# Designed miniproteins, single chains, continued (3): the designs that were tried, part 66

Each design is a single chain, and the fold is of that chain. pLDDT is the mean over its residues in the fold that is shown.

## One batch from the design tools (miniprotein)

Design m10284
Fold by ESMFold2-Fast:
Structure m10284 (fold): chain A 91 residues (1-91)
Amino acid sequence: MSRDKELYEENRKKVEELLPELPEEFQERVKRLMKKADELAKLGEYELANIALSSLVKVIEALKKGNYETAEEAMDIIEKELEKRLKELKE
């Protein structure tokens, strides 16, 4: 538990530091996905929250390379998985 929380906090900081380098249109989407990951972390789901933030770091790298389609597809997958788990935990 402690290590997953530390990895989550580390990856969250990495995404936050990289966020200003993104086009404005993608900044708002990444912030929304970070917020969903934060909700999972509050529910104790640090492993999935960390996986989501780690994936967002890779999304940011793809956006920096101009691979917008790949980045958007990856964000769609991340959002779907986060929403699915949040829904399961609220039912």
Scores: mean pLDDT 82

Design m10285
Fold by ESMFold2-Fast:
Structure m10285 (fold): chain A 53 residues (1-53)
Amino acid sequence: SLMELAQSGDPSHLDDLVDAYIRDPAAAGEALATYLRLNPQHLGEVGERLSKV
């Protein structure tokens, strides 16, 4: 589950969460948002990756 990855707060899951969001924002949006609430320092990295697609 994407939400399980997000709730773990593990930075190794960031790539998987971002990729899932790019493929289906409706399905992955809440999981990615949950991860960023736990790891606000990654907000810039996520924005940069999303700007490249």
Scores: mean pLDDT 77

Design m10286
Fold by ESMFold2-Fast:
Structure m10286 (fold): chain A 74 residues (1-74)
Amino acid sequence: SQLKEDAREYLKKIEEYLANTPSLTEVQQKVIEAQKQLAQMIIDGEPLEVVEKRARELEEELAPLVEKARELAE
């Protein structure tokens, strides 16, 4: 599946980014962890509906943290 191949390539890029970027904030780390989880679910063949539901849950969990980080960066 092209989608699974794209997800594997994306996961590889995330891992390479993490290897080259050791100084991440807690918020940045949680965002990256969420992206890795979603990519892995696609690779594992989870139904698209399940992946979309998890994406929404992660967005709801991370939105307050991202907003707070934006405020602190100002």
Scores: mean pLDDT 79

Design m10287
Fold by ESMFold2-Fast:
Structure m10287 (fold): chain A 68 residues (1-68)
Amino acid sequence: SRQAALEELERQYEEEERRRLEEIRKKVAELMKTKSAAEVTAEAIRLIGDLIDERLRQERELEAFRAA
């Protein structure tokens, strides 16, 4: 059904975001070994910005699916 398809898509996006957060955490931890605090902060902000953009894209797709 449409509702079941929507629930599956929502779960997939939640799982993808969780994986991206884990990747960001690992990347930041690795940078902390060799980079200055300012460099680590700048890269962390950039990665979080990318995460926000992806979430907004996924939310738009879910809204379009619900509206159909």
Scores: mean pLDDT 85

Design m10288
Fold by ESMFold2-Fast:
Structure m10288 (fold): chain A 56 residues (1-56)
Amino acid sequence: MTPEELAREIAEKYGIRTVEEIKANAKDIQKELEKRYGKKVTELEAMLYALRALRA
C-alpha cells in the first residue's frame, strides 16, 4: 500500500474533502499516516500525500 492510498483512506474515514481541511488536520493526518505507513513523515509530506490522494 502506497502513502497516497493510506492518506486517501485516512481522509475518507475522517470526512476530509478540501485543501483547507487537509491543512487544518495536517498534524492528525501525519500521525495516522506514520502509524499505518510505519515510517516517519513530515507534516508537509503528509499534506502532499493527502492532496495527491484527493486528485487521484
Scores: mean pLDDT 78

Design m10289
Fold by ESMFold2-Fast:
Structure m10289 (fold): chain A 66 residues (1-66)
Amino acid sequence: TRDEDNRLLVRAVNGDEEAIEELSERYGIPKTYLRNVVEQIAKETDPVKRGEILNDLVKKIQEAKK
């Protein structure tokens, strides 16, 4: 569901490996790509820049969603 996609995204951003794996399987996004994005978000201290990285990930997921 739409809510489930949002929950998975939040969990993945918080470093949940199971959520990263599930997003990769559902949308065909490489796990290495997802892990790199999550690491970038975790290392970024500026909330505006973190939001930009997150928005780019959300856009990629939405384009891959079937």
Scores: mean pLDDT 75

Design m10290
Fold by ESMFold2-Fast:
Structure m10290 (fold): chain A 105 residues (1-105)
Amino acid sequence: MSPTQRLLEGVVDNLEEDVEAAKSVEDVERVLEAYRFFLKSLVAGLNIKPSVPLPPDRPAKSKEELLEQLENLLKVGLEVADYLKRPDLKERLEEIAKKMKELLS
């Protein structure tokens, strides 16, 4: 497995654990902040141009903005997984996003 594929797998593993432990909107915000940091690094390292903008380096100002950040991070994460030819990670990211949306409801 390439170092980059292992990096994405580790990020997804950590994201699953953090989401399973999350109990509040603040926990989801913290989880997305960490995920955004790693995803920005992967996108830059792989020279991928995301179809949607990565969220800014600031907290969401509203629940609606947090949901938009989640949707954009999911879309970019799926594009990175597709680039690395990891459909298994794509499926896991979609399930993680579903759990985060439930916590934000």
Scores: mean pLDDT 80

Design m10291
Fold by ESMFold2-Fast:
Structure m10291 (fold): chain A 90 residues (1-90)
Amino acid sequence: MTYSGPPITKDVTVAQGSTLTYTVSVTAPMTGTVTAVASLTDSDGRVVGEQVSDPVEAKEGEVVTFTFSFTITGPSGTYTLTVLPMVETP
């Protein structure tokens, strides 16, 4: 059984050629394997990067921290970062 949500959405101002590093902490809603999916979307709504974290075994209520890094190959401006936590139970 897979639980997903809630999504974490943040507007980020980035420069072309820079690396965006973002750290997110997720409280596990149930005991299982926690994974986070991060998507970076440009101002035109195009997905320019996606990353899936390594899975982490966690107990309900445990805080898991994920770090994502994106290299900005598009134009400088405001991008939207969305992180979706997921928990897979046996």
Scores: mean pLDDT 80

Design m10292
Fold by ESMFold2-Fast:
Order: C-alpha cells, then sequence, then structure tokens
Structure m10292 (fold): chain A 65 residues (1-65)
C-alpha cells in the first residue's frame, strides 16, 4: 500500500540522516517514527518526508527519545 511505501521511504531517509535505527509503527493511514538523534540533518529529512506523506494523503508523526 502507499502507506507502507511512504513508511519505508521515511524510515530509510531518517535513519540515514541520523546514522542510527528508527522505530516505526504503521496504523491505518498514520505512520509513527521514533528516532534517538535530533540534528539539523534529521530535522530536514523529517520535514521532507512529512511533505511526501501529506502529498500521498498519509500522516507522518515523528518523536525523539
Amino acid sequence: SITIEVALLAAASIMTAAGSFADIKVEGDKIYVTVSKKTKEVEEAIEEMKRLAEKNGVKLEVKFK
């Protein structure tokens, strides 16, 4: 589904920017990502992926641990 495709792209982008693993949960049309690092590169990746999700009718929520 488009939600799973967006989730995989978001995970790959955010993990690459963070240099660490991210936890992902998909629930209907919502994607939840938890990432341990908060850097400018991570925040930029999050904003880009949020725009991609919105364009595809999917909600992306990100939190830091």
Scores: mean pLDDT 81

Design m10293
Fold by ESMFold2-Fast:
Structure m10293 (fold): chain A 71 residues (1-71)
Amino acid sequence: EEEALRRAGELGQRAVPAALHIVKAADYLEEGKEDEAERHFQEAARLLGISVERARQMAENVLLGKKGIEA
């Protein structure tokens, strides 16, 4: 389990900055600032080792949650 704890620590070190980028991207999407949002998608994708498209989807989900869309 020491290897699993090490991997979790490495993910934790990257996950917090990546989550902040996702939240900032969602804020920029809400403001209509696509350019700034894209920069944050790219950084989150690099930190998490995922696609920019996946990072964008995560930010869009955060934005939808913030807006409290009913229907």
Scores: mean pLDDT 73

Design m10294
Fold by ESMFold2-Fast:
Structure m10294 (fold): chain A 82 residues (1-82)
Amino acid sequence: GKAFAEKLVERAEEYLEEAEELAENPTEESLREIEIILGIVRLLLGILKLTEPEETEAIEKLEEIIKKIEELREEVRRKLEE
């Protein structure tokens, strides 16, 4: 239901905040941790799409969070290519 979808979005937002903090100190270790976070959030999107495909607003929010984490990953990757 909507409450479950909202809980998945809330968890994904917490993961985005963690990825943002990791990106502030760009290291190979922080890049690896951001990649793990990206994998977890993608799994949350997969669960939501399989269990509650009608929750389109929550799905779109998760997809936007994934995009932001992907952008943070690319930013850290570029900073490591010194």
Scores: mean pLDDT 87

Design m10295
Fold by ESMFold2-Fast:
Order: sequence, then structure tokens, then C-alpha cells
Structure m10295 (fold): chain A 73 residues (1-73)
Amino acid sequence: QTEVNSLIVKATNAAIEATEAGDPEAARQAVLDFAKELGIDGTEYAERVAKAAKEGNVEEVIQTVADLARDAL
């Protein structure tokens, strides 16, 4: 659980940073990398986070990472 929490923080920070930089592809990649570490298919979450990042919606970016973590556990 501690390792998963560290991965959640890392993924959330990377996705927020990408969103603030106006880089939806970097946000998408952060979510794909996180899903890969969890051993699941991140495609749906990556598409969701890329859209949120393009819109500058940091709240939705954070929520997407949280949903991915919850669904993987």
C-alpha cells in the first residue's frame, strides 16, 4: 500500500505539471506509465486525462488518477 501511494503521488504530480504546462500528451503518458506500474490497461484513463489537460481542468486530472488507482486496487 505504501508503494502504491508513492506511485499515486508521482503520477498525480506529473499529470498536474503537464496540465499546467499545457502538454496533454505528457499528462497522457504520466497516466499510461502509472497504469503500466499497476499492471492494468490505462487507455481509457489516458484519453480522459489528456482531454482534461487540454481543457486545463486540473481537478478532473486529479480525479482521473484517483479513479485509475481505485479501479486497479
Scores: mean pLDDT 83

Design m10296
Fold by ESMFold2-Fast:
Structure m10296 (fold): chain A 60 residues (1-60)
Amino acid sequence: AMEREKKLDILETAITLALLRGYPEEKVREMAKVLGKGLGLTDEEIDEAIQRARERAAQL
């Protein structure tokens, strides 16, 4: 019952920063899976967070 929204925000922020730092997409995806699983997120939630982070990085 830890806030799911906070966990997703942490993951999205971490992925966005990695993308802005020039990490390749394959590396970002691998990091996201490791971090997301550590936070107790599902594979579907991790994939969604990666997509949202890419959209945020593109808006900047």
Scores: mean pLDDT 80

Design m10297
Fold by ESMFold2-Fast:
Structure m10297 (fold): chain A 58 residues (1-58)
Amino acid sequence: SMAEAESLAALAAAHGLTVEGAAAGIRAFKDGGDSEAIARALEAGGTSPVAARQAARA
């Protein structure tokens, strides 16, 4: 939905993520991934390791 796309863009901006990285991180979280799995998904989407770890803990 447009609201979900807007929320994703806002989340990405707030955490210094790419939109693609934020989408991958959310999917990993919904699939029951822990912080490590979420951080890896964020990194695969083009987010730095530091930003990925900080976002995964939020």
Scores: mean pLDDT 70

Design m10298
Fold by ESMFold2-Fast:
Structure m10298 (fold): chain A 72 residues (1-72)
Amino acid sequence: MHPLDLLSPRQLQVLSDGLALTTQRYVAETGRLPSREELWELLVPLVRELGRQAGLSDEDIDLIVEVGRALL
């Protein structure tokens, strides 16, 4: 099962919007595109919040964050 299947369409939209906004803000502040690792670190707080809203434990959220970081 895909990890994103745990999120509602509204939460997926929030994540998509957060990704776009975070990338735009980073470029405005640094003058360059974020690396995959930098972008993931900027998104971690949003991923944690969406995971909590989905009813995941802090331990499960930490595992998702670690797996996501390893896949980048």
Scores: mean pLDDT 72

Design m10299
Fold by ESMFold2-Fast:
Structure m10299 (fold): chain A 94 residues (1-94)
Amino acid sequence: MIRDLINQYIDQLRDWQRNSAVITDVRRQQFQDAIDTYNRLISMNPQDQIQAFTAMYQRYSRGSTGIHYAIAQMSQDMIDALIRQMGHNASFPP
């Protein structure tokens, strides 16, 4: 279920935020902003989630830091998971 994947990625971001030997306020806030966004997306429908994750991928893939690359990858993985989940719902009426 996509909710479980989103929660796994939130946990990973929190783990990185906590286990950083030295963390700046800017970097801590970058992790927190991603966590807050993903928490908000859990309550959205799958079509809106795909649009939101696509927007996140586009924004973060333009960044040059490791956290930008990580969030872009997570967003891409969630898009791929949503597409697979929607494939399993092939009997969904239009």
Scores: mean pLDDT 75

Design m10300
Fold by ESMFold2-Fast:
Structure m10300 (fold): chain A 75 residues (1-75)
Amino acid sequence: MSAEEQLELKVAAVLKVREPELSLEEVIERARRTTELISSQTEENQQAILESIDRFAAAHPEEFAAAEEEYLAYR
């Protein structure tokens, strides 16, 4: 899995945990768009966003892992 694919997976997991009402299709579309926006940011902003994602994953470990599994099963 590429670094960009790993970032997309993490973003998708964050979105699903924050908004469980979203369909998998909506999560995928929003995750791709969000990943593109993150990739367009400065190095400093990208680092801050990645740290925020890691912090969120640490706060919601079970839900985050479940969301990642759902995304990977779809791919």
Scores: mean pLDDT 81

Design m10301
Fold by ESMFold2-Fast:
Structure m10301 (fold): chain A 100 residues (1-100)
Amino acid sequence: SAQDQARELIEAAIRWELDYLVENNAQPTEAQITGLMEMIRQFLEDFQRRHPELTPQQLADAVAAAVAAMRPEIEARWSPATVAAFERLAAQLIAELRAA
């Protein structure tokens, strides 16, 4: 489904950033995590333009599902403080998408 494709794209974006950040900095800054969330938002805006049948709730659910899928890898690679910042910023993006 289009919602499953959105989830897979978000998972791929998070994985790409995990690999990039680990290579360049083992602990990403809040600014780098904010940049990741903004990249995901832009991907979803472009994806929704091509799939206008997707609701804001379905896009928010796709982000939540992708975050849940990637959580074990994030927790293994980042400090608890960095994980907390990621979870907070991801929750903010999900809330903003639902409000749209």
Scores: mean pLDDT 82

Design m10302
Fold by ESMFold2-Fast:
Structure m10302 (fold): chain A 110 residues (1-110)
Amino acid sequence: GRLAGVQVVLIFGAGVPEEVKEKVIKMLEDEGAEIAEVLTLGEKPIEEIVKRILEAFRRGAQVVVIVYTEEDREAVEELVKALSKYNIKPVVVPASEYEKVIDKILEALS
C-alpha cells in the first residue's frame, strides 16, 4: 500500500461519527499504515494526549493525523499549539473530507 512502513498516531475529535472513524482506520490499514495509537479528543486531558503522541514517536511513529468536526475546533487548535512546541505538525482533516487523509499524509512525508 501507499503507506507501507508508515506508523500513524490517529486522533479523532469527539464529534466525529463512529462510521467515519471506522472508515478512516480501514483506509489507513488497507494502504499498509501501522496505527500506533487511536485517541479521542475530550476523553483525556490535552497533556495526556501529547504524552501518548510523544511516547508513540519514541517508538517509531512518524505522523499525527487529526480528523475533526466543527464542534472539535477549539480542542484541535489547543492540541496543534501544544504539539508545535515539539516540532510536530499534525495532518488535520475535516471528517467531511476524510477521503483526503492518505494524500495529506503523503504530502506531509514528502
Scores: mean pLDDT 89

Design m10303
Fold by ESMFold2-Fast:
Structure m10303 (fold): chain A 85 residues (1-85)
Amino acid sequence: MREKLLAEADELRAQAEQLEKKSEELVKEMGELNRKTLDYAKKDENKAAVYNKQATEKLKQAIESLKEAGRKRAEAERLEAEAAR
C-alpha cells in the first residue's frame, strides 16, 4: 500500500512539473507580447492595446497553471506523509 501512495505522489509531481513548464512558456509568450506593446505604443495605440490585452491573458493563464501545480504538489506531499506512517 505504501508503494501505491508513493506512485500516486510521483505522478502528481510529474503533472506539477509539466504545469510549471507550461507556466514558464506562457511567461515567455507574455514577454514577447509586452515587447510588441512597447513597439506599437508610439505607432498604433489600438494595436498596442490589443497586444497588452493578450499579454495580460497569458499572465492569467500562467498564474492558473502555477496554482494547479501547487495544488498537485500539496497533494503529493500529503500522500508521501501518509506513506511514511
Scores: mean pLDDT 87

Design m10304
Fold by ESMFold2-Fast:
Structure m10304 (fold): chain A 80 residues (1-80)
Amino acid sequence: MELEERAEETAEREAEELIKILEEKFGEVPEELKEKVKEAVRKVTLEALEVVVKKLPVGLEEFAKRLEEEIKKILEELKK
């Protein structure tokens, strides 16, 4: 249960970090694009965790774990 809430928080923070990186590298990031990034990251993260929880085929589980690991790495970057 708490896992989904944590995933949502992690996804939001990951999206914010990705948007920051995009702004630094590309200079122009429309608000609509920022919103799309946040929605996409949230959706993918929650779906990936649901796959892991249901113990679907190993390939899908590894994909979900990779996403979670990337999100955690981004959170570490957000730690200042």
Scores: mean pLDDT 66

Design m10305
Fold by ESMFold2-Fast:
Structure m10305 (fold): chain A 68 residues (1-68)
Amino acid sequence: SMDDRIERAWQYYSSGGETITIEQLKKAMEDLGISKSVASKVLKKLGITGETVTKEQFFAAIREALKL
C-alpha cells in the first residue's frame, strides 16, 4: 500500500531517529514520484520552514503531495 511505501521511506531516511532533514524529505518525495515543484508547494502550504521534520510532518507532507 502507499502507507507502507511512506513508512519504508521514513525508516530508510530516519535510521530509527526522531527527525530527518528537509533535504532527506525532498529525496523521499522524489523517490515516491513527487516532483520538486510539488514538493516545494507542499512544504510552503504546510509551513515547514525548519531544517528538520518530524515523522508526523513527513507523513502529512507526502499525503498532501499525493492529492496534487
Scores: mean pLDDT 85

Design m10306
Fold by ESMFold2-Fast:
Structure m10306 (fold): chain A 67 residues (1-67)
Amino acid sequence: AAEEVERRLVEAYLRHGEITPEIAREIALSLGLSEAQAEAVAEAVAAGKTQSERVRAAFERLVEYLG
């Protein structure tokens, strides 16, 4: 479910200070999201990783996308 993907992404972010595209993709796929949805999640993470505010914005978009 999208809520479980969100939970694991938040957990990874808090633990490591960032979420890699590979981790986001793997979590989404393991919880039953389609390959296209998992790829979109990974791309959003990759786009936002350069600056802390961009990372936060990308993560908020991921939560909206998954919710």
Scores: mean pLDDT 61

Design m10307
Fold by ESMFold2-Fast:
Structure m10307 (fold): chain A 85 residues (1-85)
Amino acid sequence: MEELRKEREERLRIVREAEERALAARISETEVGPFARAALELRALAGKYLETGDRRYAEEALALGREHGLEELAEALIWFAEEER
């Protein structure tokens, strides 16, 4: 089960880095570019998916990620939401 551990560790790093950037941007809304706003929306959608289990939120997050070049972040956030369930 080494593959699962490595994937978790790798995705955790991606999420942590993205969360730091999104949190910093959230503090200064006037400095939030399209990337930062999209990252915050991905976090919100992943959170709703974790709470509700409604796959529509996961699909919206993945679509938003593809649109803004944040597909890897969207996949990592959805993966963690599914792992927590």
Scores: mean pLDDT 72

Design m10308
Fold by ESMFold2-Fast:
Structure m10308 (fold): chain A 58 residues (1-58)
Amino acid sequence: MSKEELLRKIAEKAGISQETARKKLREHAEAMGVSQSKLLEEYGKYSVEEAANLIRGM
């Protein structure tokens, strides 16, 4: 699965736009001191539902 496809599926499951999901991912990555790519790879280790719950909690 591409990073773009993963982000789309997470956004859809979370009930938010891809733009909102990308913004939340960027803000979370900045707060953690990691790249967006690295954080998205970590999200890829979870199910889409678990990743959607993480992004909703931000």
Scores: mean pLDDT 77

Design m10309
Fold by ESMFold2-Fast:
Structure m10309 (fold): chain A 95 residues (1-95)
Amino acid sequence: SAVERLVELLLRARAERSGSPLLDEAAREEAVRLLEEDLRRLEELLKELGLVAPEEEVTLAQLADFLRALAAREPDPAARATGLALADALLEAER
């Protein structure tokens, strides 16, 4: 699924940035679970803010566009870079 590909990309990106070796299978499954919960919270926030209708599924492309728009308005360059990297990972996962 697109969510599984996104999670794998984000886990690899995180491992690269932390200088840690690739996670073992069990640690990867736990990290996948935590990241899926964060994505579900983001979808609920978008619906609560009225940016997506409650009855519509949020696509990864819509999440990526939303994150890019937020990142463009973020004054902190580190937070902006993180938001843009996450948006790129979401688009790559949808391919």
Scores: mean pLDDT 60

Design m10310
Fold by ESMFold2-Fast:
Structure m10310 (fold): chain A 89 residues (1-89)
Amino acid sequence: SAEQIEAESKLLVKAAQDPALLNNLIAAFQDNLESSSDNVRIDARNVLILLEGLKNGKSPEEVAKELDLSNKYAKINLEAYKKAVEQLA
């Protein structure tokens, strides 16, 4: 949804401007990779791709190639990343 894209893009912008927040989010989603739930692990992998992309200055095109598109939220994640990168430029 448009509201989810906006909320996620704002969080990504905040994380890009706050290294402590960014590192804390990366650690939290890395912990989620150990979850017994496949959906939680797939979501965590996609979110980590966005967070590492911000940390390393990756383009939306580079991030899109790494995302697990089997997750129905991957399109929302990618659109949020595009908006965040536009706001940070």
Scores: mean pLDDT 84

Design m10311
Fold by ESMFold2-Fast:
Structure m10311 (fold): chain A 94 residues (1-94)
Amino acid sequence: MMEEKRRKLEELEKKLKEYAGEYNAKGDFVKSHAMGLALRAIRLALERRLPEAVEALQQAMKNSDPEVQKVIEEGVRLAAELAGISEEELQSYL
């Protein structure tokens, strides 16, 4: 279970990096930067730095397409789970 969740998170991070590259190639630097913020939110959630993770998440979501927003949200939620953070605790910051 934990190993499968870790691999899924790595796949989501790879997908966000691919989106960043695609946006950058198109000259959409705002959306590309939002992908960087999404990756930062994942890292901060893994480090149990929830207020900072949620701030980065909100900024990333604001500047992302709806399909990409789902990937960002899933990544941060999975990172929080891996860090031992409950959904209730995570929702208290959202």
Scores: mean pLDDT 83

Design m10312
Fold by ESMFold2-Fast:
Structure m10312 (fold): chain A 90 residues (1-90)
Amino acid sequence: SDLEKALEYLEKAIEAAKKGDTEKAKEYVNKAIHYISRAMRKEKDTKKRQLLFEAIKYAQDGLIAISEGKTEEGIKYLEQAKKYVEEALK
């Protein structure tokens, strides 16, 4: 599913960021945002749509932090995005 792919890319982004691979981390965050956005557009449940909107916001904040060299902050934002995607899967 789109959300399972989003989780895979968020995990890959976190791992890349931890290894100092900033370019791969940013690439994986953008892929995760793409899949979350696709899932959100197809989602009819208002509560799940709100969870996915929050996931996108945290993923975007993570991308900005990583782009600014704030790696630890970026990872925290990506972990928040992951939690919101996991809640939307329930």
Scores: mean pLDDT 90

Design m10313
Fold by ESMFold2-Fast:
Structure m10313 (fold): chain A 68 residues (1-68)
Amino acid sequence: MSRKEEILETLRELRDTYSREDPEAAEVVERTLREVERLVKAGASLEEIERVFTRGMEEVTRLLEARA
């Protein structure tokens, strides 16, 4: 599995995980997944894809921490 495929698979798993427990986090993951899929189709670099993925994960972390 390539790094790009790992990112897509991770986002799909996180979307499924949060879809029932945390709808707000699930929405952030879904938006991030759609953006990564768009970049993959556009032939974007791995650097750009990883930047979008990291930004999305940071937003999820902020949402979870705001609940603590």
Scores: mean pLDDT 82

Design m10314
Fold by ESMFold2-Fast:
Structure m10314 (fold): chain A 63 residues (1-63)
Amino acid sequence: SEIERLKEEVLRLTEELAGPEAAQETRDSLDYHSKRGTREEQLRMLRESLRLLKRVKRRRDEE
């Protein structure tokens, strides 16, 4: 699903930028919200997280 693809991309970027512990914390947070929020809230959260992560990666790549 789109949610699964976005989750994988967020987790991959988090691991690249902040390491495996941060990726695990992010996975736990995403799993928590998947059970307690609406599908639309989860999609919005994932897209916002992805935008932030891509911005951080661009800054690192610019260096």
Scores: mean pLDDT 79

Design m10315
Fold by ESMFold2-Fast:
Structure m10315 (fold): chain A 105 residues (1-105)
Amino acid sequence: ELEELLREVREVSREILELLAAPEVDEERLRELRERLLELARRIVELLEKRNELEKAKKEAEEKAIKLVEEALTLDPASEEYRELLAEALAHSAISEVIRQRERE
């Protein structure tokens, strides 16, 4: 289900941001989460391709990632809202990047 994958990619993105906010970054855990993020993004892109929505999704993901980062920058960096917006932006950025890589192949 596309909705389940979108939920998981946002959760992984949130974990990455929480890990990066720590005083000392766990490099091994960050590597694991990055691999998981890209795996989920690839599965989302495969579903979008099957639905013939890939071109539309690419534009929407790029625009959403930019807008969410712009909105987050107006918030307190210590807030939950800031982290939620950045996590969603990271998720859309990962999807956009996988689409871009797929188009090169």
Scores: mean pLDDT 81

Design m10316
Fold by ESMFold2-Fast:
Order: sequence, then C-alpha cells, then structure tokens
Structure m10316 (fold): chain A 89 residues (1-89)
Amino acid sequence: GGVEAAKGAVRAAEAAIEGAEKGDIAGAIGGAIGALGDLISVELDPNASEEAIKAAEYAFKAGLAAVKGDIEKAKEYLEKAKEALEKAE
C-alpha cells in the first residue's frame, strides 16, 4: 500500500529536477504538482507504510526545491526519497 504512489512521486520529482536543469520552469512546476498529487494519494492510503509516506514527502520537497532553482537541495531530497522508497519495498 502506498508504494506505487510513492514511486510516482519520485518519478515526478525527477521530472521536476530535469525540467529545472533545462530551464523549463513549466516542466519543473508540473513535476512538483505531480509529486504533490502522489503524496496526497500515499497519505490517503490507510495501508501506507511510514517509509512510503517519507518517500513521497521528500519527493515533493525535491520538486519544490527544483521549482525554486535550488538544484543541489532538490537532488539531496531526491536521494532521501529514493532511500525511503527502497525501505518501503
């Protein structure tokens, strides 16, 4: 429970960072919004593990950092999201 949505959040965060690195601000925003949607899906899943929730939360933080142009912080949050996702599986 929650793992597929957490995977979605991580993918959305990766897209946000890629968009930001290319100067595609609209793409970065789209990725951050996608990560938010997946985070909401994880939080609404009564079977979601703590690690799945953490993965989606870090992924959304990565997306927000990417939108702000803080690529280094976005990558740090993405690494934490991937670590939490691995523990959730």
Scores: mean pLDDT 86

Design m10317
Fold by ESMFold2-Fast:
Structure m10317 (fold): chain A 64 residues (1-64)
Amino acid sequence: SLEEFRKKMDEILDKVRAGEITVEEAVKELNEFFDSLSEEDKKKYAPLFVAGALEAVAASIPLP
């Protein structure tokens, strides 16, 4: 469901922000979760997935 998808993304992002996992690990978990979805759900949630993956990357980019 959309709620389960959002909950999973928030959980992974919180772990990145807490320093419990790396960005690479977070992106890998997000990709594995997304790949487990049906083709219909992939189309439906693709924009949210992309946004979440970009947010995870951005959260760990060192400030110059």
Scores: mean pLDDT 74

Design m10318
Fold by ESMFold2-Fast:
Structure m10318 (fold): chain A 98 residues (1-98)
Amino acid sequence: EQEERNRAEADGLIEQLKKIVDETKKYADEAAARSTPEQAAEYRDNVKKIEEMAKKAIEVARSGGREGVDEAGSLYNKIKEEADAFKAQADADLARLG
């Protein structure tokens, strides 16, 4: 019972983590197309950081158990905050360029 619930929560977190990475990559690609080479490099580095954080969160979620799911959930929240901050910065940079 509890193991089934933990697995369902882990699967949900993994799906949401993959979605955040995909959305962040799309934002970075769109921003990079309208940015200077230097800004495009910063966007690429931010995407890499988010991907590495997501990879760790997925590994923790896959480790199983309540502690793994809870830790993955905390990492998910931090990753979402960083992704949202990146999107806001990219939008601000693009608005400044025209």
Scores: mean pLDDT 81

Design m10319
Fold by ESMFold2-Fast:
Structure m10319 (fold): chain A 95 residues (1-95)
Amino acid sequence: SIKEELEAAIQAALAAAEAVRDKVPERYKSVFDEAVKDLEEALEQLKEGKVDLSKLRLAIGSLLLISQEVESEALRAAADALREALEKYKKELEK
């Protein structure tokens, strides 16, 4: 399902983010921690059908920025996949 696809994409993004945690520059640590927190909250919200799409979109943007700073192709790919899954999920809600 679209919900399961979004859940899997969030989990993959969390794993990719955790893999680069020690490489995140000091100036981006707060942005990184907030993005991780927002992804974890989105997983809990999905169980109840109430996802803050705007917060999730902002978290994706933060992960894409961090992927460039730490030069992580894996984090970039995971964030891009999550962005695609979020757009599919949003379109399904609008039907």
Scores: mean pLDDT 87

